# Designed miniproteins, single chains: the designs that were tried, part 59

Each design is a single chain, and the fold is of that chain. pLDDT is the mean over its residues in the fold that is shown.

## One batch from the design tools (miniprotein)

Design m2150
Fold by ESMFold2-Fast:
Structure m2150 (fold): chain A 72 residues (1-72)
Amino acid sequence: EKEEKLKKAEELLKRAETAFNIADASYQGAENAKKAGDEETAKWLQDNADRSRKRGEELKTEAEKLIEEAKK
């Protein structure tokens, strides 16, 4: 049970990393679009980045909860 929780937490952390990478790329894309004067694309990319970041934070929180449960 403890090992299963830690393994699941590791998988969630990897998914969180992927979500954060997507968010970072989308934030960079939004800044590039703003510099090019494409405000609509910039807003769309920023909204996508915010969602990906939120998903990454949720996955990280779930992983941290599993790690704490595994210690008890």
Scores: mean pLDDT 85

Design m2151
Fold by ESMFold2-Fast:
Formats: C-alpha cells, structure tokens, sequence
Structure m2151 (fold): chain A 71 residues (1-71)
C-alpha cells in the first residue's frame, strides 16, 4: 500500500542519516539501494504523489550519505 511504501521510505531515510552519523559506509550503500528500489516500485505502481515524494526524499538523503561516505 502507499502507506507501507511511505513508512519504508522513512525508515530508509532514517537508516541513511544514522549511517552517515556513525561513519557506516556499508549502511549508507544499503540505504541508498533500498531507497532507489522503493522509488522505482512507487513509479511502476503509479503510487500517490505523497508516496512518490517520500521515496524521492529517501533517495536524496541516502544518496547524500552514500556520496559523503565515499560512494
């Protein structure tokens, strides 16, 4: 559901922020991968604007963490 997708995106975003704070490169990579998969799923399913925005924010946050941890 869109609600579950939004919750998953928020968890991926929080995991990425935590990985960046803790210097966890592997965690930042995992969060980025999860966020990207959620965004692709949202687009494929024609999810709500709210769900797509949540996934986009998760990707932005996770990409920033991944890039700062060295890619």
Amino acid sequence: SDEELIKAAEKAKEAAEKALEEGDAAGSRTSYHQARELLEEAKRRGASEEAIKAAEEAVKTAQKAYDEMGG
Scores: mean pLDDT 84

Design m2152
Fold by ESMFold2-Fast:
Structure m2152 (fold): chain A 59 residues (1-59)
Amino acid sequence: MEEFIKKALKVSREMAEIYERQAKEAEAQGKPDVAAELRAKAESTRKQIELLEKTLEEL
C-alpha cells in the first residue's frame, strides 16, 4: 500500500513541475490564458499530492 502511494507521489510531483514550468514559459511568451490553464492543472496536481501525502502520514 505505502509503496503504491509513494509511486503515485513521485509521478504527481513530476507532472506538477512540468505544468508549472510550462505555465512560466507561457507567461514569458505573453499567453496569460494558456498560463492560467497550466497553473490550474498544476494546482489540481498539487491538491492530489497533498491528499496522497496526508494519506501516507495517516498510515
Scores: mean pLDDT 82

Design m2153
Fold by ESMFold2-Fast:
Structure m2153 (fold): chain A 99 residues (1-99)
Amino acid sequence: MAAAEEMAAVVEQGGAGTNAELDGYWARFEALAAADPAAQPALAKGREMKERFSKESPEMGVAMGAMTTASALPSEMRQKISRAAMQLAANGARDREAA
């Protein structure tokens, strides 16, 4: 449960970063997920989704990777991480519109 809150916080931080900072936030998220027995089984698919959606945008890659990894977590924690991921994706879209 505490690890899931930390995972959500890391995803929220990703919305303000450069590509290098987004990669750093994803690496931190992966470390937390790998340490969580509930998240760990979905992490390989999460990595695949992050790579696939990073072609659209770096923020979308992190968001989709995080939501996919969270699919193995209890519903409350999954919902919290999904909300953070959707906010990250929305922030990235807004920044592209502002540019």
Scores: mean pLDDT 70

Design m2154
Fold by ESMFold2-Fast:
Structure m2154 (fold): chain A 71 residues (1-71)
Amino acid sequence: MKPEEIPLDEVEARYRLSERGPLVERRTVTGSGNGIELYAATVKASLPGYEVEVRRLDENTAELLVYESPE
């Protein structure tokens, strides 16, 4: 049988226990290819205490969602 102690599943379980906080900031960014991805990585690096999610709206537009960390 598959072991219950799977690293990815454990990470997901921890996220379920701590859960993310409410949405704090939303930014819409436009660019092509690497532009959006580079900007998102920069935002994540500058906000180590927050959870940053990238939501692609189309091929040239993405939404950056910043959530308040409960911990």
Scores: mean pLDDT 63

Design m2155
Fold by ESMFold2-Fast:
Structure m2155 (fold): chain A 59 residues (1-59)
Amino acid sequence: MEEVEKKIKEAEERGKKLGEEMFDTSNLPEGIDAEKLKEKTVEVMRDLYVKRLQRELEK
């Protein structure tokens, strides 16, 4: 279980990094809260990586 928790944390870290890299502020209209949108993007990517890891563990 400890190993699984570590892998989940690593997946979260990878998802966060990818989310940050994918977030492009150059296309945002004026008045958009770029920080809030970036946070949402990072959150989605983190969740995707965690779900992928969980599917692999359920084999």
Scores: mean pLDDT 71

Design m2156
Fold by ESMFold2-Fast:
Formats: sequence, C-alpha cells, structure tokens
Structure m2156 (fold): chain A 76 residues (1-76)
Amino acid sequence: KLEEEVQKARELLDKAIEAFAKGDYETAVKLFEEASKSPDPLIQARAYELLANVYKYMGDEEKAEQYRKKAEEIRA
C-alpha cells in the first residue's frame, strides 16, 4: 500500500539522518538514495537536498550540485 511505502521511506530518511550525524557519510548516502525512491515528492525532494549536503561535506561538489538540481526539479 502507498501508506506503507511512504512510512518505509520516512524510516529510511530518519536512519540516513542519524548516520550523517554520526559521520557515517557512506551509509547516509545509501539510505538517502533508497528514500529518494519514495512516491512522495516531499520525501524525494528532502532526500535529494540531504544527499547534496552529504556530498558537499565529503568534498564532492559536482554530485552536490546534481542532487540540489534534482530537488529543485521536484519542487518546480
């Protein structure tokens, strides 16, 4: 069901934020990528924004810009 898929994506997003806070950037990236597959545009946009932040902190400016643009496309 759609509700179960949205709830699962929210849990992935929360776990990704915890990993990011702990400095586990590789795990954060994987979990945010999985959360970005959510059918909810709000969750997709947030996951892409947070992916952009993680890549920025990792020094990957090119990937940070790519994910920032993906979040903008969903909001537009």
Scores: mean pLDDT 83

Design m2157
Fold by ESMFold2-Fast:
Formats: structure tokens, sequence, C-alpha cells
Structure m2157 (fold): chain A 82 residues (1-82)
């Protein structure tokens, strides 16, 4: 679950950097759904992924890319602590 969420968040970051807000938002929402199924992922991080999806959808591509990168960093830390 977390590993798949990280891969989706990476694709979302790339989509946001290319200005593909709709694709980035869809990928971030899928990442949030997968992350929410893992009890090690805190609710605030799932909410952050959803908020980043809204930023992407609203054309805030820089904020979306930065938010995706931060979420990736946090998810990778959780995975490493396993």
Amino acid sequence: MIKEAIELARKAKEAAEKGNGKEAAELLRKAAELASKDPRVPEWLVDALRGTAIAAENGQYKDAAEGAEEAIRRLEKILKEE
C-alpha cells in the first residue's frame, strides 16, 4: 500500500510539473486512498495528499509538486521505520 502510494505520488509530481493538473489530482487522490488503508499513515498525511490534489486541480502546479514531494518524503520515512 505505502509503496504503491509513493509511486502514484511520484507520477503526480511529474504530472504537476508538466502542467497536467487533472492527471496530478487523480493520481494524488489514488495515493491518498491507498495511504489511508495503512494504519501507520497518520490522518494528517492523507489529508495533505487530498489538499495537494485540490491544489493541482486549481492550477497551483508548483504547490502541487512541492506537496507531492513532501508527501513522498513522509511516506518513505514511514516505510523505512518498518
Scores: mean pLDDT 85

Design m2158
Fold by ESMFold2-Fast:
Structure m2158 (fold): chain A 57 residues (1-57)
Amino acid sequence: MSPEVETLRRLLEQLRETRRQLEEQGRRNPEDRASLDRQVEHLDEAIREVEREIALL
C-alpha cells in the first residue's frame, strides 16, 4: 500500500469539490466570472501536476 498515492488521491477529490464551488460562486457573481475562470485554470494545472506525481511514484 502506498500512503503517498492515497494522499494525492484525496487531494484530487478536494480539488474537484473546489471546482464545483467556484462554479456556483460564478453564478452568483457574474463580475467574478473572469477571476473564477483563472482560478479554475490554476486548479486544472494543479490536478495535472498531482496526476504526474502519482505516476512518478
Scores: mean pLDDT 78

Design m2159
Fold by ESMFold2-Fast:
Structure m2159 (fold): chain A 98 residues (1-98)
Amino acid sequence: SAPSVEEEWKAAVERIRERARALGLPERLIEHIVRLMEEGFAALKAAGASREQVRRFLAGMEALMTVAASLVAEGVPEEDVLALVEDGVRQLLRHILA
């Protein structure tokens, strides 16, 4: 009973959401970051990315979510945190798809 890539992705997104809430990120910021994750997953699928590449993207997004939580805790404005996350996602996708 090995899960599909889609099932593994869905479970990981929910785990990342729960962790982000536990770390105190605002729900609106969590939902913006999840949209970026879904867009990144769509780009990976369009490029024919392997399961390993999808897992690398998930690991990078977990790290980026932890950084976002730290910045919010330090009082960095939400729009600046989102801009940093957007840049981080672009860099992560570029690295994985290289």
Scores: mean pLDDT 87

Design m2160
Fold by ESMFold2-Fast:
Structure m2160 (fold): chain A 55 residues (1-55)
Amino acid sequence: MSGRELLERAKEAFEAGDLETAGLLAAGAVSVGQREGDEETVREAIEFGKELAAA
């Protein structure tokens, strides 16, 4: 699964009210995105994780 796919699943979990799963998937998106060199996905996943922490 790509970092982008993990980030999309994280957003779906957040919309469903599953903040724990959303956080885990967002962390996975950062890790996989860094490995892939997808700086845009890493940035978006970090920002999404901050929004989760504020929720």
Scores: mean pLDDT 83

Design m2161
Fold by ESMFold2-Fast:
Structure m2161 (fold): chain A 65 residues (1-65)
Amino acid sequence: MKEVKELLSSLGPVGLALLRKEVAEAMGVPAETVTIEKIVEYISSLSPEEQERFIKGIETLRKEF
């Protein structure tokens, strides 16, 4: 998932913080424990269709924030 890591690294601090909060809520863990590696792990646990939807959401965050 090199492309996903690069996309995450391209997010501004606001976009990354919002994404961490979303993943933290989905995983049931504190937001401060959500690393880029945990986000990639979460995405990898999704179906291919859910992965596409999530990646599109990240791209939207990158454009808006």
Scores: mean pLDDT 77

Design m2162
Fold by ESMFold2-Fast:
Structure m2162 (fold): chain A 69 residues (1-69)
Amino acid sequence: SALEKGEEKFKAGDYEGAIIYYGKALSETPADDTEKRAELLEKLGKAYEGLGKYESAKSLYEKAEELRK
């Protein structure tokens, strides 16, 4: 799955690859699956932190928190 490929890339330190696959997993996730969307947004945030893109990571974490309210 796209999520599994994203996790593999993230573990290898390929944060750009992780973003591509986590983004694909997010696009394949139904809009009403808020829990899975929040988890994917957090994974994307971690990958952006790996690239030093802290503002992007912060925005993604904030979106994940909103979905859990």
Scores: mean pLDDT 87

Design m2163
Fold by ESMFold2-Fast:
Structure m2163 (fold): chain A 68 residues (1-68)
Amino acid sequence: QELLDRIVRRLLEAGFSEEEAREIAEEVLAKPPIEAGEVLYRRALAKGLSRRDALALAIEAQDLALAA
């Protein structure tokens, strides 16, 4: 739950809706770290983030998934 809340908060800061942030956070935590990063990278690009910002979010997601 603490990791889920942390990812949700980070996604809200990046401009995702509360519903989108929760769905993405659940998907990220259900996957291996590399796949978690790939999910967030794709979602961030679809949201309109730059490749640089999307990559930064993907790395953060991988680090959080590794900690889980």
Scores: mean pLDDT 78

Design m2164
Fold by ESMFold2-Fast:
Structure m2164 (fold): chain A 65 residues (1-65)
Amino acid sequence: GMERLERRRALVEEVARELGISPEELERRLVQAYLDGLDVSPFVEAVRAGDLAAAVREARRILEA
């Protein structure tokens, strides 16, 4: 429901803060990585699980590829 979407948005905002970028820049770079053939599934699953530490780790791995 709405609460799950709000919690996921808050988690993504926190991931962006930990990486030192905006949420919009994080989204842009993840979309680009997906189009470049990188597997973004581990990041998506970490966000769905509410696991901030895993989401930050997986996003960092994708952005450093």
Scores: mean pLDDT 83

Design m2165
Fold by ESMFold2-Fast:
Structure m2165 (fold): chain A 78 residues (1-78)
Amino acid sequence: FDKELLRKAHELLGKGVRALLAGKKEEASKLFKEASKLAEKAGDKESAELARQAAESEDPLEAAELASQAGNRLNGLL
């Protein structure tokens, strides 16, 4: 795995969750999509899929849970 790309993906997931807490759903979705692309480029397709699902979720709680799962996985790989 590319650890620098995983670290950036992890940072973007955290920013996305904070955007959700601030009610910025569109910003959060864009951050999760970018995190998904970086995780995939880094070689972690599983975190990429979780981040993509977070971006596509209409439920903020579901989006936060999926983003948290992706972030925990990325943190374990760092």
Scores: mean pLDDT 81

Design m2166
Fold by ESMFold2-Fast:
Structure m2166 (fold): chain A 85 residues (1-85)
Amino acid sequence: SPEYEEAVKRLEEAVEEVIEKGLEKAKELYPELTDEDIEKAKEVLEGQKEQVLKKAEELKKKGKTEEAVKLLLEAAEKYRKLLED
């Protein structure tokens, strides 16, 4: 499904942008954060992304592709809002 592939890409791009821009912003606003703290935050974001992708894939396997797309796009929007705060 082209819509599913696009939704996966949007989630991946949103998480990548949060990691890239969020790391720079976090270091600037909270200089007490260590490199270890930043790496752990990155691991948490990547882990959350993987959980969303697994749930979406399960929905797709059950023929619920539209629900899978919605889940992925809602997750991408949630990550994008982290950059707007």
Scores: mean pLDDT 83

Design m2167
Fold by ESMFold2-Fast:
Structure m2167 (fold): chain A 79 residues (1-79)
Amino acid sequence: FVRAAAAYALGKIGDERAVEPLIKALKDEDQYVRQAAAFALGKIGDQRAVEALNKALKDEDENVRITAKDALDIISGKR
């Protein structure tokens, strides 16, 4: 959970320097890390995350898929 907590904290800070590390975290072997990365990318709202989040919609874990959908909605401005 330490890596997941770090990803979440980066999202709360909103540091755009975290975008690339968080995109890499979407490929982590731990589902909780991937979920936290998707959440953080949604919070930051950076368009660079859109492609990686679209791939996360196919994730094996339901919570990762849901969080990726929410993140994409936030980045696109919920319509």
Scores: mean pLDDT 77

Design m2168
Fold by ESMFold2-Fast:
Structure m2168 (fold): chain A 64 residues (1-64)
Amino acid sequence: SLGEELEKAIREGDEEKALELLEEALKQHPQSAREILREAIRVAEEAGNEKLAEKLRELYKQYL
């Protein structure tokens, strides 16, 4: 699923693929944008990808 692919990309540190999949997920489920972003941030933090987590937090602020 799109969510599984997104989590895998984040965990593997594939930033460009993760952002592309995130954009697709946000387009398909705009009503769940904050939830999708919160989960993506959590996965990035768990994976130790601090730079991606920071970028995702900045993106999240645009949806507040």
Scores: mean pLDDT 84

Design m2169
Fold by ESMFold2-Fast:
Structure m2169 (fold): chain A 63 residues (1-63)
Amino acid sequence: GGRAAAEEGAAALAAGDYYRGAALLLEAERLGTLTPEQAAAALDAAIRDGDPERGAALARAAA
């Protein structure tokens, strides 16, 4: 499940959908499939979307 979420999240970020991209990548992290590079990209996307709580959750996952 998590790999599909990571791939869909990356595709959403590439399309400029920072909200959906960050949400899907955070879900992939919960399932243990997110790479550090994907976590960093998701954190950047959450900041651009203006969602500080999602950004904080992704930062904790990346640490």
Scores: mean pLDDT 70

Design m2170
Fold by ESMFold2-Fast:
Structure m2170 (fold): chain A 60 residues (1-60)
Amino acid sequence: SLEEEVEKLIKEYVELEAKIRNLSEEEVESLRKELEKYKKENDLNEVKEKLKNLIESMKK
C-alpha cells in the first residue's frame, strides 16, 4: 500500500539522518515523530515523492 511505502521511506530517511548527523536515540525518536506528523498532515503521494528525493540526495 501507499502508506506502507511511505513508512518504509520514513524509516530509511531516519536511518540515513542518524548516520550522517550521528543522532542520539532521543533525537532519532523526535525526528520520527515529526515525520509521522508530516505524513498525517500532508498528501501521502507528495510525502512519498519528497522523501524519495531527499533520500536520493543524501546517498550522493
Scores: mean pLDDT 83

Design m2171
Fold by ESMFold2-Fast:
Structure m2171 (fold): chain A 88 residues (1-88)
Amino acid sequence: HMDKIAPLTEEQRKALLEIVKTVKELVGDEIPASTLVGIILRAVAEAVEGKLDEAFKTVIDGLRYLAERGLVSPEKAEEAIKKIEEIK
């Protein structure tokens, strides 16, 4: 059956929207727009495959990686991660 590649459920869409909003509000001004879009697109691709937990992990790992490289404030990255974990 084609449900494996079906559109996101309402719950998955709401979770992804909250993740996007959280990342944009907390670190959007520090991160290049292309990098932010790349992280979000990877998370959306994983969620479309029914892997919402992997989508959360992709965003969290991306934020930690950017903080470790000095591209984002570690404090803002950890605040965003905390809010994402509350959505999970």
Scores: mean pLDDT 72

Design m2173
Fold by ESMFold2-Fast:
Structure m2173 (fold): chain A 57 residues (1-57)
Amino acid sequence: ADKDGLYTQEELVEDVQAFLKAVGSDAVFRQFDKDGDGTLSDAELQHFARTFGLNLQ
């Protein structure tokens, strides 16, 4: 995929969440967050959750 703008947010966040649940390890999340592409903050998490349609709030 060459569309990083659209793919990064939706695919990445979904992949990260699925990975966390499938693997059951925060290490994966930390490694990803360390890349610093999007320091996965409350605002970020809420934004992604909303994009995916998660009923976080």
Scores: mean pLDDT 51

Design m2174
Fold by ESMFold2-Fast:
Structure m2174 (fold): chain A 90 residues (1-90)
Amino acid sequence: AAELAEQLARREALLPALADETIENIEEALEETPLEEARELLEKAKELYEKALKEKDKKKAEELRKEAIEKLLEARRLGEEAARARVAAE
């Protein structure tokens, strides 16, 4: 339980740096990739994480945190994929 919260915090701490780098790449790849999906995933991840913090059932809270981190990783993957696709197209 504590390990999962720590894992989420570590990935969240890395995401701002990755998001900054990805945002710079995304601005250049806007015409090649549906960037709206990555934004929606980040928004959903925030909602799920907030729900997990308010959830009284420990197991349910853990499932919500796992879903949140999956959305965060998916958003990051989409951003990285967009950046890589642009480089490959060169």
Scores: mean pLDDT 60

Design m2175
Fold by ESMFold2-Fast:
Structure m2175 (fold): chain A 56 residues (1-56)
Amino acid sequence: SMMEKIKALKQELERKKASRITAEAIRMIGDNASREELEKRIKEIEKEYEEELKKL
């Protein structure tokens, strides 16, 4: 059904979000980013994925 397909797409977006946050955090920590900079970047990524979810 359409609802089952949407659920699968949401789960995939959640996995992609987690992977991107992890990769970005590793990169930023390597660049000696502050905790505040890291938290701000994570919130930006979360917002991008919430906007993608709204398109579904």
Scores: mean pLDDT 85

Design m2176
Fold by ESMFold2-Fast:
Structure m2176 (fold): chain A 83 residues (1-83)
Amino acid sequence: MEEEEKKILIEIVKKLIEAHKKAQEILATDKDLSEEEIKKLEEELKELNEKAKELTEKKIEREKILEALEEAGELDLVERLRK
């Protein structure tokens, strides 16, 4: 895997993790989101998912994705994905 592709993968994974954490925090605080804020979050998640699919289509190994998650410090997500 090229170093540039690895950096892009790590960046996409970090953004997905941040979006997921933000969604969990919002749910935990019972904060009412406006429809506009929900739409923005959905659009961001869709864009990130499309970029993740592009990397998957390049047949990047699952282990490389897990390594990127570990580098991002998301050990709980790594455990979830390994099971």
Scores: mean pLDDT 64

Design m2177
Fold by ESMFold2-Fast:
Structure m2177 (fold): chain A 64 residues (1-64)
Amino acid sequence: SRLEQLEKDKATLEKQLADFKKQLDKAKADPSTSPLEIARLEAAVAITQAGLDFIEAQIAKLKE
């Protein structure tokens, strides 16, 4: 069903978000990490979070 596909997409995005957040935390803890690499990881977190929020909104609409 559409709901099952969205829940699979949600699970994928949740995993990706967790992975990017771990990478960002590690990058911020390392003083040798370039500011550009930190900015790229912050962008990846923001984009993935926006995608997750979108999928969660679609799931909520289908459960109405």
Scores: mean pLDDT 87

Design m2178
Fold by ESMFold2-Fast:
Structure m2178 (fold): chain A 74 residues (1-74)
Amino acid sequence: SEENRRRAQRARELTNRILEIFKDPEKYAEEKERLLKSPLPEVQRLAQDGTRENFARAVTLEEIAREKEEEKKK
């Protein structure tokens, strides 16, 4: 399905984005500060944990929320 291909592509793009952030300590610090200021309480909670696993989860939740907002605006 075309929809399944688009979903897989978005997942790959998000994973690559997170890996790029992990390679750059400055980008990691900036993104962590941004997530701590997120309007989503669960994203803030995950960002406060201090683990890379929960950082990745926070970024993923924020991306899902962004996609939902884009759908609502259309």
Scores: mean pLDDT 78

Design m2179
Fold by ESMFold2-Fast:
Parts: C-alpha cells; structure tokens; sequence
Structure m2179 (fold): chain A 63 residues (1-63)
C-alpha cells in the first residue's frame, strides 16, 4: 500500500539506508506515475551515480 511504503521510506531515511530508500522511492513513483518499477529503479540508481541523462528522464516522468 502507498501509505505503508511512505512510512518505510521515512524509516529508511532515518536509518541512513540509501539503497533501501531508493528502492522504496522507485516503488512509490511507479505506483503514482503508472511507470514500470524496474525502469524507475534503474533511473534513480543512475541518477544517484551522477548520470545526467538518467536525471533528465526521471524529471520528465516526475514532472
């Protein structure tokens, strides 16, 4: 459920578990924007690595 995913995301940030936070953020974005989870996760991971192209694609999905 979106509400439970949001709570898990907050906990991941509090724990400093960035890998888990990225995965949960991808799940939330996938549900909210109706995009494939695997593609959102890949874009988020590449964006964290400094991939500007991935960041641009992710921004277009988010708004």
Amino acid sequence: KLEELAKELRKAYEEGDMEKAIELEAKILSLVKNQPFEEILELLKKTEEGDEEAREKLRKIIE
Scores: mean pLDDT 79

Design m2180
Fold by ESMFold2-Fast:
Structure m2180 (fold): chain A 60 residues (1-60)
Amino acid sequence: SNAMKEAEELIKKAEEYFEKGDVTKFLEYLRQAYRLLGLSDEEIDEKVREAIEEFYRKRR
């Protein structure tokens, strides 16, 4: 679907900002991707919590 392709592009952008160390843009694109995939706010918050842990784990 168009939404799935759009979400994949947003995830690629999130990965680019993850590598650059830009947590704000990383999370912004990640949240947009999950909304397009139809996740609930609760599911998105859980995924974002995991993503924040992974972002800082890589930089410890």
Scores: mean pLDDT 85

Design m2181
Fold by ESMFold2-Fast:
Structure m2181 (fold): chain A 64 residues (1-64)
Amino acid sequence: SPIEEKIKELEEEIKRLEKELEEIEKEIEEETDPKKKAILLAVKAVLEAAIDFLKELIKKLREE
């Protein structure tokens, strides 16, 4: 199914973003500079929003 192939691609993209999120979370844990930590927290928020968006997109594709 073309929909199943698209869902698989989106799931693979989510896995890549989750790996990036884990790397950013480690950087946040190790960062002592408040300004740099604020930037890393902003990057984390963007990655979390992107993951949530892709999960909702998969949900919509499965409901069709």
Scores: mean pLDDT 87

Design m2182
Fold by ESMFold2-Fast:
Structure m2182 (fold): chain A 142 residues (1-142)
Amino acid sequence: DKLLEEFEKRLREAKSILEAMEITVDFLIEELNAEFASVQVIGRDGRPLPFRAGYIPMTEEERKLFQELVREALENGELIREVVIDGKTYTLLLIVVRIDEERYLLVALYYPKGKVISEEEKELARRFAELLARRIKELLEE
């Protein structure tokens, strides 16, 4: 698969966790046609750790609701839910993959209201997440 080979090549060239994350956000937006994408390292409790790329404009109240969804996604590995951000409704896909015993990678993809997310789209998002999580683990071991 040329797409995944190009993504893996770009991840290998990234010298920092933030660079790898920024590359991943760009691929998620371009290849999965998301309106917004973010990637975040989270702990076992679903709380954010220092590394994050992508930005979603949220109020404090919307961030609290988002953290509840993150905990649910952490238990199940994925979540699809309708959410409201700044008065606009989105279809949110959350994907969680393990980095190590203490850390997980959260991928958030925001689509227009009513988007039906296919199994193939979920699998592609998960593959991007798994490749990024592997690269983050490598960079943390340096």
Scores: mean pLDDT 87

Design m2183
Fold by ESMFold2-Fast:
Structure m2183 (fold): chain A 103 residues (1-103)
Amino acid sequence: SPLERIKELLIEAIKILSDENATREDIVKAVQLLVEIARLLYELTGSPEAKQVIAEGEKLLADPNLTYEELVEGAQRLLARILQLLSTYYPEITREAVKEITA
């Protein structure tokens, strides 16, 4: 199910971005997961905002000169935008993901 896949990807991305010891490679993985979520959301909803999140995530992944802080800030912005999209279209996924992380 695309919705179950979004939930799995979201849980993994939030766990990475909530880890104060996350490495650069971990943050890159989180951006990749967030881009995959945005692609699935774009496929399901046709949302222009989801398409913009894909483009911004791909720019973060393509820039080798970003500092760790810039990469983390970029990833956090993508996560916030995805959470806003999910709250609009699939609020149940956000609630279930938070429940699994806090269990």
Scores: mean pLDDT 88

Design m2184
Fold by ESMFold2-Fast:
Structure m2184 (fold): chain A 59 residues (1-59)
Amino acid sequence: SEGEKLFKQRKFEEAAEAYKKEIEKDPNNAEAYLGLASALYRLEKYEEAEEYFEKFLKL
């Protein structure tokens, strides 16, 4: 995915944006929720990261 590509390049802000777009396109995309949470964690946005990990676990 685009988010995964950006994450591998350590472009965590752009990766988070890409993963959010992937979730908007497919709300059941478990990988996009996990990727977004991981990118947010790397950005030290821990509360937002936890929110998306919880959403991932409910899928």
Scores: mean pLDDT 84

Design m2185
Fold by ESMFold2-Fast:
Structure m2185 (fold): chain A 63 residues (1-63)
Amino acid sequence: MLTEEEKKKWAELYAESVIKRYKLTPEQGKELLERITELVNASENEVELTKRLAELIKEIEKK
């Protein structure tokens, strides 16, 4: 499991990558970062985290 500092840094980097890819607004980016941070904190391992993030990304792509 990641340390709190690693989780925060990872969530920020991942959110930034998604924001750039989908050209999200600052407001959408803030909501995305909050959701990613929640998933990172709730997930016990990288496989579960990756699966949940994939579902979140599919939601963004369709909506």
Scores: mean pLDDT 75

Design m2186
Fold by ESMFold2-Fast:
Structure m2186 (fold): chain A 62 residues (1-62)
Amino acid sequence: MKFLAVAREDYTGKKPDELSLKKGEEVEVLEVVDDVHVLARSLKTGKEGLVPRKVLEFVKEV
């Protein structure tokens, strides 16, 4: 299931596989990895990485 989401807050990735986001940045959720993390792609930068689910507001299924 593919979703559009928006960053609720600024997030700085702490690991190489994590995605850094700015508040209001739009992302495409590619995969729900576990109950804490999703794999997302930033629509602004095109970068992919893991993001904590709590940082994202899910807006729309696409």
Scores: mean pLDDT 78

Design m2187
Fold by ESMFold2-Fast:
Structure m2187 (fold): chain A 59 residues (1-59)
Amino acid sequence: SGAEAAAKGAAEAAALAAQGRGDLAMTSGIVGVNEARKAGDEAAAEAAARALGDAGLPG
């Protein structure tokens, strides 16, 4: 669901950022946040956005 999509997106974004693939990292993170919001899970979307920020990505 939305929480799972957000967590997966944030984890993939962090892994891609660590590999130097910032463009893909940002795309993966944004998709996860948007899926959480569409599912009505705003808390999961905010948590995912915060995780992206902690990884140095805009989220």
Scores: mean pLDDT 71

